# Designed miniproteins, single chains, continued (4), part 76

Each design is a single chain, and the fold is of that chain. pLDDT is the mean over its residues in the fold that is shown.

## One batch from the design tools (miniprotein)

Design m14634
Fold by ESMFold2-Fast:
Structure m14634 (fold): chain A 91 residues (1-91)
Amino acid sequence: EEAKRIAGEAIGLAESVKKAAQTLMDEARERGDEELAKRYESLANEAQTLIDEAKKAMEGGEDSLKKATEILNKVRELEAELRRLQAEFDA
């Protein structure tokens, strides 16, 4: 099923984003940057929400392909935001 495949991709990417965001949050806190740490915490929380939504989309239904595609696009947006924040932190 294509919806299940796309939802699986979204889950994998979102889990990667969540793990990276959690690591960067810890590093920001170690440096005393609580504002940056909160921004990474927000990204990790959004990634978890998208994981939960993608798991629901994997359960099936006629709208599942549309929902899975929308979730994958949102996860890609979070990945882009994570990369942007990381570049700002490293600069």
Scores: mean pLDDT 83

Design m14635
Fold by ESMFold2-Fast:
Structure m14635 (fold): chain A 74 residues (1-74)
Amino acid sequence: MSEKEQLEKVKQLKQQLKDPDVNVRKQAVKQLGKLAVEGSEEVKKLAIEELKKATSDPDPEVRELAKQELTKVK
């Protein structure tokens, strides 16, 4: 996946974090977590920003998952 493709993916996942379905938001957090570890420097920064926002999600499982994904980032 190119940096341009990863940036577009982060944009899509940012939209999914606003989805009314908790399961959609949980999947978005998991995919953002992968990009925060595997992405380019710019992609990692954007993915980490979105994960930090997800730690304030109304659902406690989404918040916990976002916190867990953030612990994997070096």
Scores: mean pLDDT 84

Design m14636
Fold by ESMFold2-Fast:
Formats: sequence, structure tokens, C-alpha cells
Structure m14636 (fold): chain A 74 residues (1-74)
Amino acid sequence: MSDEEYLKKAQEILDELVEKEREATDPEEKLRYGIAAGLAGIALGVGKITGDGKFAYEQAKKAKEKAEKGELRL
């Protein structure tokens, strides 16, 4: 998989997290997906600047996993 393909997958994860945050009605769930979307967005930005798409994808996946497990807190 190329860095460009990884960046595309990272964007897909970000879009999914943004949509889950938007659809969430529970304040705790909304906060978890909001934090995950923020983290995925930062990782995608870094990946685009550095050309490290794999990093962006791996960080976006970790953010999604933590949100789904209820492990993301502010």
C-alpha cells in the first residue's frame, strides 16, 4: 500500500469519526468521537506535510479504536 493510499484510508477514518460525533446524542459518546476526530485530523495533517501516509493511517486507526473502547477522555 502506498503513502497516498494510506492517506486516503486515514481520510476515510476521519470522515467516519466526524459522522459518528455528529450522530451521537450522548454527551460522553459525542466527546469521545470528537476527540478521536481531532486526533485523526492532526495525524492526517502531519502525514500530508511529511508524506508519511502510513503514520497517518496507524494514528487514525488507534484514535478510532480508543473511541470505540471508551478509552478517550479529556
Scores: mean pLDDT 83

Design m14637
Fold by ESMFold2-Fast:
Structure m14637 (fold): chain A 96 residues (1-96)
Amino acid sequence: MEELEERRRKVEEEGEKELKKLEEKKKEAERLAEESRKRAEELKEKGGDASSYAGEAIRYVGYEVEAELYEEKAKKKKEETEKKVEELERKLEEKK
């Protein structure tokens, strides 16, 4: 009785929670990347030498890579959740 339906709901809810966490981490990495980019630009405009803004440019690239990594993880998690939900829905229909 309804065990497959409850399991389906739990899979959807857990998948949504993990997806939200990954989206929040991506947004934070994007925010930090933008801050580093802005600081690099500001240092460059003020006539700083290459070493003064190189550090911020490296941080910018690092945060962009991190944001891309979280986006890939979110995409994989979404696909995994969708496959599990589809399999549970198939079993629920077969049980009728």
Scores: mean pLDDT 79

Design m14638
Fold by ESMFold2-Fast:
Structure m14638 (fold): chain A 90 residues (1-90)
Amino acid sequence: DELIERLKEAVREAALSLGASEEEAERGAEAVAESIRELGKVAPKEEVERIVEAGLAAARALVAGDRETALAHDEKASELAAKVGEKILA
């Protein structure tokens, strides 16, 4: 999925901007991508896409040095993911 690959790339760049090693950044980005792929097997596509878009916005804000905007988008992504998780467990 092109959107998931874009998220993986953005997460890697964000981790590097925070001082992670290339190996740490790649491992973290792959873990995020895999979590989204697993979620996509059980959650509606539109809900997964909203989570990915929020995560992308958070990662890009981190790379730009805007930590407050990054936190707001990360909170939104977490909220959306939690809501989807509750539906799956119900």
Scores: mean pLDDT 80

Design m14639
Fold by ESMFold2-Fast:
Structure m14639 (fold): chain A 79 residues (1-79)
Amino acid sequence: LLALLESPAAQRQLRAQANLEAVARLRPELFERWRATLSREELVAAAEELVAASPELRAEAERLLEEAREAARELAERE
């Protein structure tokens, strides 16, 4: 489980999720508009672009990514 989470493909998925969560937490109104109008692929791309353009969102996404990695490691150790 942990080894799979350290693969490049798994890391890309974790980063995409962290980008989405960062936008949802810091820009909830924008995120809700995106969810209403964009497909999931467009949502992921839009979140990645916004996070890349915003130091605040990028910092939050990096924190969420690190939290997700820690949670995944803890889950793998416990289960």
Scores: mean pLDDT 75

Design m14640
Fold by ESMFold2-Fast:
Structure m14640 (fold): chain A 98 residues (1-98)
Amino acid sequence: MEAEERYELLKKATELVRKGLEDPKNRKKYLEEAAELAEEAGSPVAEEIREAAEDGSKEKVEEVLKKLESATASSYTAYSLNRIGEEIQRELEERRRR
């Protein structure tokens, strides 16, 4: 999976977990949707999000949010480094043609 796609999926999952934290009545629905996105991204946090959806406690949701934010940040770093790598590779190719 591309770093950009993984980042976007984890970012959306993080937003859904935040919504679940703010809206207890729809918490399970938001967390289930977030778990699907995290699983598609290949993140092990998906399993913990499913556990939080079943548990329903604010504390468990906050714990999962922290882990998901960390995973999203790591994914963004990978995406950012890939972009920088593409820029450097383009510059090197241009310099070769001097």
Scores: mean pLDDT 79

Design m14641
Fold by ESMFold2-Fast:
Structure m14641 (fold): chain A 92 residues (1-92)
Amino acid sequence: SAGIEEAIKILKEGLEKVKKAKTLEEAYKIAIEALKKALEVTTDPEAIRILEISEGMVLLAYGVGKMLNDDKFGIEMIEKILEKTIEDLESL
C-alpha cells in the first residue's frame, strides 16, 4: 500500500473536520494540514502526484472563495477536492 491506506484515513478525518468548519480560513488550514500529513506517510509516486495536485487545487479554492467573499462556496469547493482526492487514492 506504500502508506496509501494511512493517507486515505488522514484525508477522511480532515474532510470530516472541513465539513464542520465555520470559516473558509479554518477549512483551508484543516485541508492543507491533512494533505501535508498524507504526503508524509505516502511513498507511492502516483499518490504523491495526486496529493500535490490537490494541494494546488485547495489553494485555488481558497483564493476563489476569498475573491468572491463567499466562505460557503470556498468550503464546498475544498470538500469536493478532498472527496475526489480520496476517491483517486482508493482507485490505486
Scores: mean pLDDT 91

Design m14642
Fold by ESMFold2-Fast:
Structure m14642 (fold): chain A 97 residues (1-97)
Amino acid sequence: SMEEEKQRKLDLIDEIRKLFDEYYRLLVKNAEQEEIDKVKQEILDKAAELGPEFKAEVERLLNELDQAIKNNDFKKVIEIRFKIYKLLNEKKQEVLS
């Protein structure tokens, strides 16, 4: 049903949010690259299920976040984290409409 499909997409968005919080923590802690890459791939696989344009935008923002953290650009880190949460919230509203 449309209701079951909506719930599946909402669950995917919630999982992406949790994985993003983990990805951010791993980047800040300078975790092993293999662990960072694994979480990133899990985010991108789930984002792909929500559409190719959504996946591409998520990937772009995750890459920008990684670069901002490596550059110690705290203002850019805050900006990108806000953009990621905004993107996830906008996708959630799209699913609920």
Scores: mean pLDDT 90

Design m14643
Fold by ESMFold2-Fast:
Structure m14643 (fold): chain A 63 residues (1-63)
Amino acid sequence: GAGARATAVAHGRELLARARELGNEEAAKLAQEGLDIAEKSTDDAGAQEAGRLMHEAARLIGL
């Protein structure tokens, strides 16, 4: 629902900001791609892909 999307977008923005602060360009790219999908997608496949990209970004920055 809308609440789940808002949470995913907030999470993606936080990951992107942290990746940029750490200078981790790979993590920043993955976080940005996940954020873009979370903002644009309305289906389960898009939500899963956004989650996958954000998980990979988090792993790269030690979360």
Scores: mean pLDDT 81

Design m14644
Fold by ESMFold2-Fast:
Structure m14644 (fold): chain A 65 residues (1-65)
Amino acid sequence: SEMLKLREEIEEIIAEMLDGGDLEEAKKKMKELFEKYLNPEEQKKMFKDIDELVERIKKAKERLK
């Protein structure tokens, strides 16, 4: 399933972000995945989801300080 593969690749990028990776680079990688697997309408939804996810990760990092 292309959706399952996309999800697995997203989860790996999230793990990299949580392990101190560059959030902007991770966001770029996710956008490239969305462009590869999704049409423009689906990309719009996923871009919103990734923006929300990045904010949640930033908030989680602040809680660990």
Scores: mean pLDDT 75

Design m14645
Fold by ESMFold2-Fast:
Structure m14645 (fold): chain A 73 residues (1-73)
Amino acid sequence: EEEVDAVADDILRRRAALEGVEYDPSKTLEEKLRELAEYYGIPVEEIRRIFSEKTPPEAVQELMRLAAERAAA
């Protein structure tokens, strides 16, 4: 799904830049979603849903909100 892949790619590229590492563009959509799920601590299914409904900035805000919610529980 092109919209979900575009959002995942944008977020992962930004994260790689912040961490000072090279982003691997050969990753599949499933690999990108799995990495984001591990990073934010939320299920791949939820990340896929958010990315299909939100722009990259909105997706990041929602992921951070959900991660904080899970940490508080």
Scores: mean pLDDT 74

Design m14646
Fold by ESMFold2-Fast:
Structure m14646 (fold): chain A 58 residues (1-58)
Amino acid sequence: MVLTNDEAGKAGGEMVKKGIEEEKVREAFVESVETKKTVEVGGVKITGLSKDTVEVSE
C-alpha cells in the first residue's frame, strides 16, 4: 500500500489495532520518508518512496 504523509497517520491507527504502538509507527513512516529506506516496526515493513510517500507491506 502506497501512502502520503497525511494517509500515514490514518494507516498508523489501523496498525495500532494489530498491536503496534502508534507513536512507533509514525516515527517509522517519518524515518522511511527521510532516508528512502525500509524501516520495520512490529513485523510491518515501511519503505520511503518520495519525501511525502511511503509503501507499507506486512
Scores: mean pLDDT 63

Design m14647
Fold by ESMFold2-Fast:
Structure m14647 (fold): chain A 107 residues (1-107)
Amino acid sequence: EKVEEARELAEKAIELWRKARQYANEGKFDEAIKYLEEAKQYALEAVRLFKEHGTLEEVKEMLRHLGFVDAANAETVEEAGRLAEKYINDVLEFAKKQLEEMKKKAA
């Protein structure tokens, strides 16, 4: 089932995000950035599958699990997916810029 595939991709994105944070805490900024970029790809693919195959309730549950509470309160699947994609892009781009800045200061 595509919804189950989307859940697996979302869990993988969370795992990669946690690995990115771990590497950042260890000062391994290149590894942290790599895992952030992988997390973004998995998260966006999960949102795509939820938009195409999921119910509003399933999308909202997954967005809450990913920490996107505002997107989880959306009234349509289309709105929830659009907000999730925006948050994923904005949050991961911000995190990447912070890691790149920390790398420059650590060098």
Scores: mean pLDDT 79

Design m14648
Fold by ESMFold2-Fast:
Structure m14648 (fold): chain A 73 residues (1-73)
Amino acid sequence: SMEKRITLLLAEALALATELRLLGRKLNEPELIEYADEFLKKALELAKKKDVEGLEKLVEEMRKKVEEVREKL
């Protein structure tokens, strides 16, 4: 169902946001924490609108951001 797909995507968004927050704390880069909060806020908005395609795209962008930050370590 679309609801299950949205729930799984939102769970992934939350996990990625949590990872960005942890990286922000480790690197002492508060901008990464703000970035994570903004991503999560947008993910929740897309989930509320049941915009599966938008949520999938946002999760992909979040995943790419986490990878980019990890590469700088």
Scores: mean pLDDT 86

Design m14649
Fold by ESMFold2-Fast:
Structure m14649 (fold): chain A 81 residues (1-81)
Amino acid sequence: SEALRRLRRAEEEIALLEELIRHATEQAPEAASPELVERMKKIVEEAKAQGITTSEEFVRYLEERLARAREELRRAREELE
């Protein structure tokens, strides 16, 4: 059950970060949902708290988080067989 919880958390984090990167880099043609916008705002505030001030630094921050989330997903899948 713990491995399944970690798996779902990693999948949700990956999906959120992929959407945020898409909007931050390519200015996606569709509008983000209100829930997605709220989650994006929280991540932007976290990045600003870390001293990230430029769009390029923000994209790198998101890409690093995405890489970590993908590693967590891989490890959780390995634990589930």
Scores: mean pLDDT 77

Design m14650
Fold by ESMFold2-Fast:
Structure m14650 (fold): chain A 116 residues (1-116)
Amino acid sequence: GVEELKKGILEAAKEENEDELEKRLKELVDELEQQGVPPSKIIEELLLIFKKVLDIKKIKVAPLSEEDKEFLKSHGVNPEGLNSNAADFVRIYKKKGLETFVKHLVKSLSEIVKLK
């Protein structure tokens, strides 16, 4: 289920296992799409996971600007619990679609989990 996949993603991040992280992220997206979750809410869930991974790695991130919060809201994304990178990821989604958004998120997370 969705909660088991989310837990698996966070465990893969703690273990610095890039292959498992990518696999679990793709499985989560597929599961949410099968359940009919709209793309804006899939993006919201993935961005919340991104923030949790940053917290695991103890990486400090800037808060969202007011302009970025309004941008997220205008695209159906709740800015609560998100960081300053969320708006850039949503811009990728709007320009190139969900598959490209997921690829960029996976790449960013893989780079983050390697940080010592």
Scores: mean pLDDT 83

Design m14651
Fold by ESMFold2-Fast:
Structure m14651 (fold): chain A 89 residues (1-89)
Amino acid sequence: SAEEARIEKNREELVKIIEKKYGPEVAELFDEALRAFEEGDEQKFEEYRKQLEEKSPDAAKVLEAFEILTRKSKLSPSDALEEIIEMLG
């Protein structure tokens, strides 16, 4: 769908920003966490979130901002990703 394509595009763009700021290992963990969230796999999301927090507390705060935008502010995942890209760019 158009929505799924927008999520994919925004995730890829955000992961590239994370890689530039925090390195490729942190970017890989961040990408895996977002994919787990999209799949509704709460256990995998928490496992990757914990690894991300141990590796880069700053990148973990970016993931926390995504959770707040989606869970509390009720933004769609694609809109939440776009908001974070704007905050970091």
Scores: mean pLDDT 87

Design m14652
Fold by ESMFold2-Fast:
Structure m14652 (fold): chain A 95 residues (1-95)
Amino acid sequence: LSDDEKVEVEIALVMIKAAVTLLAAQRILEKSTDPELQKKAEEVIKRAQEILDEATAIANDTSLTPEEKRARINELKARVDELGAEVDELEKQLS
């Protein structure tokens, strides 16, 4: 794989993780009657959508080198991993 292709794969993986997190948060919102849990799920949905928007912007930015895109996407990886952990904790509260 070329460096461009490797970066495209990394961007796609971040987008998939963000989409999975968003779907999980939406399910929590649908299942919960707790206003506090609903509010936290809404915050996760918003933050996951922001990651998707930023990843899309990185993918489409023709001024960035593959290395610059990789650096930016690595920051989004950290953010999406934090959101995934937060969603897992919210799911435990549905019991």
Scores: mean pLDDT 86

Design m14653
Fold by ESMFold2-Fast:
Structure m14653 (fold): chain A 65 residues (1-65)
Amino acid sequence: SELATEEEKKEKAEKEIKEFKETYGADEEELELIKEIADLIINKGDRKKYEELVEKLKKLLEEKK
């Protein structure tokens, strides 16, 4: 079987994000943050950046209450 390319990984991430939006009704800002987190997971394991984006997402979710 062919190894997953960067393009294939991005397509998979975009599909997951779309499904998340349809299931949970994410806002545009939330969706953008999720996309950035997914891109970091795919391309680089920068833990600090990942933690920063997760924290930002938590703040957006709290504001939505």
Scores: mean pLDDT 67

Design m14654
Fold by ESMFold2-Fast:
Structure m14654 (fold): chain A 86 residues (1-86)
Amino acid sequence: TLPDPSSMSLEELKERASDLYVRFNIFVETDVAEAERILAEMQKILATLKAMAARTGDPEIERMAKTLDSIVRDMQRRIDQVKAAQ
């Protein structure tokens, strides 16, 4: 079980998202179930960043949330493509 993202610092959230994205790229074509679990964790980080952006109005956090939203959308699309192929 990963630590609750809401208790993490902005830097910890960045590093966690980066690590998850690297793992996703390793597993997405070989273990789609693991890729889906990674996507679920990434979605939790995105939700945390969106909540932080809404509360703080910090443009840096807003930019990070938008970047991660694009990444999450791409990850979902790649999972859907793998599933459609088999």
Scores: mean pLDDT 83

Design m14655
Fold by ESMFold2-Fast:
Structure m14655 (fold): chain A 85 residues (1-85)
Amino acid sequence: AELKAELNITPEGAKSIAEALASHGLEAKVESKGNVSTLTVKGEMSEEAFKNIEEGLKILSEAKTVDEKLEGSLKILEGLEVLQK
């Protein structure tokens, strides 16, 4: 599976998300320009994990506030939890 999202977050924030994804066996790449980061995620994942990560990335791409960014990050975390048995 492959997911790609443009995120309005700091390079440090995008790197943290990519590292979390990589720690769960996914390939994650970040390309940052100022406060905009493009995250590409590849790997084997269940439908539930894929859906949660995709939804979280979509929330982050549309996020304007810290609370909305937290919501997106939490949704990605839910997807990552599904990858841990």
Scores: mean pLDDT 76

Design m14656
Fold by ESMFold2-Fast:
Structure m14656 (fold): chain A 82 residues (1-82)
Amino acid sequence: SILERLIRTIEELKKEYGLSDDDPVDENILRELSKRLPDLTYSSSGPGSSTFVLTIESTGIEITLSRSDTIQQLIDRIRSLL
């Protein structure tokens, strides 16, 4: 499934860039995810927005992230949708 592929891609990024589960999900991570997964897009409400929305275009699934959310919290939210 696309959600399982998303989790695997996050885990690969963690290994490649030396990221911890406690690291925040920043825009660089979201950009890299969209680059590796063409079905995944992200948006924000603009500069100073406290939230991002990840959209899986083929399914219409939306995942809302806070700028304070960690990589582990993102993975847990994705797993809750499996």
Scores: mean pLDDT 81

Design m14657
Fold by ESMFold2-Fast:
Structure m14657 (fold): chain A 60 residues (1-60)
Amino acid sequence: SEQIRRRHAILIGATEGVLEIALYIAKKLNDQEFAQQAEARAKEAIERLEQETKELLQKA
């Protein structure tokens, strides 16, 4: 449904926004490990969101 698609887009955008802020902080602190951890967590969140969205679309 359009509502499921809209929620997916909003959550992807929020995840990307938070990742951008995290990478900016990592650059300021010269913390490469934090940058890698932030990217890994963002990837996991996006993958989980994709899976949840697919399941909701199958039930709709």
Scores: mean pLDDT 86

Design m14658
Fold by ESMFold2-Fast:
Structure m14658 (fold): chain A 117 residues (1-117)
Amino acid sequence: MTEEQVLEEIRELLGEEFAELVRRVLDLLSEEEREILVRLFGVLAQVHREDPSISAGALGLLLGGIMSKAMQARLNGEKITFEDMKEIAKEEVEELVKLGVLSEETKERIIEAIENS
């Protein structure tokens, strides 16, 4: 998915204010970091389209956690690769399962999609 397609999907699923927050976070990242985050969010949006049992709220929490960790790394001058970002996303999925926000079955689907991206 292109950046514009990912932002459109986020706007439809999570609303305009959340899409604006994502756009602002992307504007603070380098071009490479921006492409990494857009690619990952495209994968997660695709999983949500294929499994609508994943609530918009759960998706929002997942994307928010990933953005928070990416921004923390940026502020600390750390470099995050796509592989590092996949690990961050998998850790956020595991946390949401522990909180009862995502099922174990949904976790397996999301992790498989991330690994195959």
Scores: mean pLDDT 80

Design m14659
Fold by ESMFold2-Fast:
Structure m14659 (fold): chain A 87 residues (1-87)
Amino acid sequence: SKEELKAEVKRLFAEAKKALDAKDIETLWEKLEEIARLLKEAGKDEEAKKIFELGLEIVEALEEGKFEEARKLLEEAEELALKAIEE
């Protein structure tokens, strides 16, 4: 169901945020890949691609020490993913 998909995606974003706060780029990327895969399986191919694009920007921001920018980008990714599931 859409509700189950939303709950799973929210769980993965919560885990991604913990990884971001820990500066764990490998785990952060793994969670973003899982989110993109779930969106693609739900038929949201364009939104899945946007999650990968935002993920690259988040990783770049973290590597540059721009932690607030990385958090903002992750929040934008979550809003995009949740909106895609509702539509």
Scores: mean pLDDT 88

Design m14660
Fold by ESMFold2-Fast:
Structure m14660 (fold): chain A 79 residues (1-79)
Amino acid sequence: MEALRQEIVANFEASLEEARKLLEEAVKNKDLETLQTLRDGLLRVRPAVERAAAEFDLPELVARLEELLEEVDKAIAEL
């Protein structure tokens, strides 16, 4: 159980870091299409993250996903 939890967290954090890099580049380039694609991707994966968070008692995964989604929404609004 613990080894699987650590792998889930590590994979989630790696994906989150890639998403943040994509957000930074899209904001720099004023690429609204990439920001919208990133937002759609985060919304599509959210139910799976919520299920994993509930199954493995990792509520912080949902909180971090929602935080990133808010940052993406803010970036879209500021373009």
Scores: mean pLDDT 83

Design m14661
Fold by ESMFold2-Fast:
Structure m14661 (fold): chain A 75 residues (1-75)
Amino acid sequence: GMMEKEQKAIEEMAKKAEEAVNKAMTLPREDQKEALEKAREELIEEVKKLDVSEEAKRRAIKVVNNMFDMALSLL
């Protein structure tokens, strides 16, 4: 099973993704897609630097991608 540390890291990445999406959605509509795509790439790179298992990193990346995919689908 996942350690508490790994679950917390995934939850923190989900929170950062939500904050990044909210920030991008405050931009002019024509800039939102590029801002969302850039923020997703930056957060995925941050996940890769986490001191957690590869399984926890994969789960965090999936959560980040799901949040950005949902935001992009609303454009």
Scores: mean pLDDT 85

Design m14662
Fold by ESMFold2-Fast:
Structure m14662 (fold): chain A 84 residues (1-84)
Amino acid sequence: SLSAEQLYAEGVRAAEEARRLMEEGRRLLQDPSQAIRGVGLVVRAIGYATEAMILGRQLKRQGHDDLARDLAERAREAGFDVEV
C-alpha cells in the first residue's frame, strides 16, 4: 500500500490537474469553434477530480481525516461538488 504521504501527494497532483483542465475547458467552451476540445478537457478534469476523491477516501480510512478534507477542498476549488 502507498504511504499517507504518497497518497496525499498523488491526490494533490490530481486535484491540481483537475483545476487546470477545468479552467482551460471553461475558457475553450466560451468559443463555439473550440467546444469539442473544451468538453474533452472538462471530461478529463472530472477523471482527475474522481481520482483525488478516491485518494481522499483512502486517507480517511487510514485515519488521516485532515488530509482527506484538504483534498476534498481542493476538488471543490476546482469546481467539483465533493464530500469526504
Scores: mean pLDDT 85

Design m14663
Fold by ESMFold2-Fast:
Structure m14663 (fold): chain A 73 residues (1-73)
Amino acid sequence: MLDEKVQELAELLGLDPKKNSREEILERARERLGAVRRELRAAGDDPTGLPMPPEARRLAVLLGEAELLLAEE
């Protein structure tokens, strides 16, 4: 369910899901992943570039799942 994915995203971002809205949590996740992707792009050589941190990889999966569920609303 969308709320469960948003809670997992909040936990990974260090946010309290009771104090942050669903939109705020999703926006923060997008900003975090955007920053990581920009750093990887700046490296210019993906095979020898900066590896994506495990937390950022998990954020990408959860954000994608949450956005698919949100689109069903």
Scores: mean pLDDT 70

Design m14664
Fold by ESMFold2-Fast:
Parts: structure tokens; sequence; C-alpha cells
Structure m14664 (fold): chain A 84 residues (1-84)
């Protein structure tokens, strides 16, 4: 079955973005990737999108990652946008 994955905290983490992309690309079941972005990612979101295989659907949602409630709301919005 197709799998959706939510990725958090792609904030000022360019090196980690490459590693996350490699892990997601290695999993053929991952068809949808939801990226939760705090709006200050220093290009990490763009780098992650560039490194992901073109067969994967990428959805970016903005969220407040400073509070538990903000993280949970962003997760819910991302999953809803992905139809999950």
Amino acid sequence: AALGVVVYGVKNELDIADEVAELLNAEPRVKVVVIVDSGDTDGAVERLKEKLEPTKEVIVVEGNLETREGVEEARELGLKAAGL
C-alpha cells in the first residue's frame, strides 16, 4: 500500500535535508511526503524537495513548531492536505 510520511523541523538544517531525502527515497512505499515548515528553513525545504524522487508527491505546509499545539495543528493540516 502507498504510504504517506510527515517530516517536521526542516529548519536551518541543510545537511539533515540531504539525509532525510536519502531515507525517503530508499523507501518505495513512501508516495506522499508532507513537509512542515516554520517559515525560516534557510533553503532546507527547497533542498529536500530537489533531492526527493520525482515519483513522490510533495506537500509543504507552514506551521508554528515552537509549541506542541502548533506542531499538532500543522500535522493535522498536512495530513488533511495529503488526503490522509
Scores: mean pLDDT 69

Design m14665
Fold by ESMFold2-Fast:
Structure m14665 (fold): chain A 72 residues (1-72)
Amino acid sequence: GLREFAPAPAVDRATAVAFARRMAALVGNTDEAEIEAMAQALRDAGLGEAQLRAHLAALEELVARKRAAEAE
């Protein structure tokens, strides 16, 4: 089979929207227009699925740390 060493291609719209919705939920954002704008920004950035998963994990950690700091 053909092998490519390039990073994974940018995600499709449905995948980008799913990740954007997950990220928006972490910050309490339920605005559909802002979720769609975030999904488009993720696609425009050319991020692959692995990069989006890493970004979501980093955002989850950042939000947890920020909430802990703001609780003081």
Scores: mean pLDDT 71

Design m14666
Fold by ESMFold2-Fast:
Structure m14666 (fold): chain A 94 residues (1-94)
Amino acid sequence: SAAAELQARLTAVGQAIQAAADAAGLSPEERHAAVDAALARLRPVSPEQRALADAMAGRPLTREEQELVARSDAAADALVAEFRRIAEALRAGR
């Protein structure tokens, strides 16, 4: 189902974000702030990015938005890449 595919994608994105946070040596608070910043930057880029940002924030999605997120590898990859960029900037600023 689209809901199951969405959950699998959110799990994979969450694991990639956690791995990047661990690699950058971020605290849980820094990780949370970096996620929020990444979501805010990507939200206006595309419908897929907006739907992914809403899902990551725990907002309920329509069926159509679930399908957008489930089929968009590019949206997931862009979120992880933006998180890594912010995480490295935070690490460099110490």
Scores: mean pLDDT 84

Design m14667
Fold by ESMFold2-Fast:
Structure m14667 (fold): chain A 61 residues (1-61)
Amino acid sequence: SPVEELEARIAELQAELSRLVDAHRTNVAAGDADGVATHRSRILEVIAELDRLQAELERLR
């Protein structure tokens, strides 16, 4: 169902966000400014996508 597909995608993105946050923390500790910038950009993209998918899920319920 569309609801189950959205829930699965939200779960996938939440797992990706957790991994990106861990990678970001590692890059900050290592002083890798380019890595920090790259992961920050992706974190913001994932958060924005999660917000959109959660809004769509609530609209379908």
Scores: mean pLDDT 83

Design m14668
Fold by ESMFold2-Fast:
Structure m14668 (fold): chain A 81 residues (1-81)
Amino acid sequence: MIELTPAGRADIAAAVPAMRAEAEYILKNSKDPLAQKYAKKALEHLDAFEATGDPWHGIDAAAYLLAAIVFDVLDKKEKEK
């Protein structure tokens, strides 16, 4: 597996506050239960990343956050009509 560079690790760490804010926003404001579930999983992996420094938790958090955003956007589009 390709190891992350020090710059890549720093970029992930710098993104944590923004990812946390977005996940918390979706968890509080989304009406879709799948968006809420994935936002919660993103927060759990962000907490694990901050505790361990394991870049895989950062990657998992990003993946779960993307899923949460997609389901939130799909729910909003359905309700815009």
Scores: mean pLDDT 76

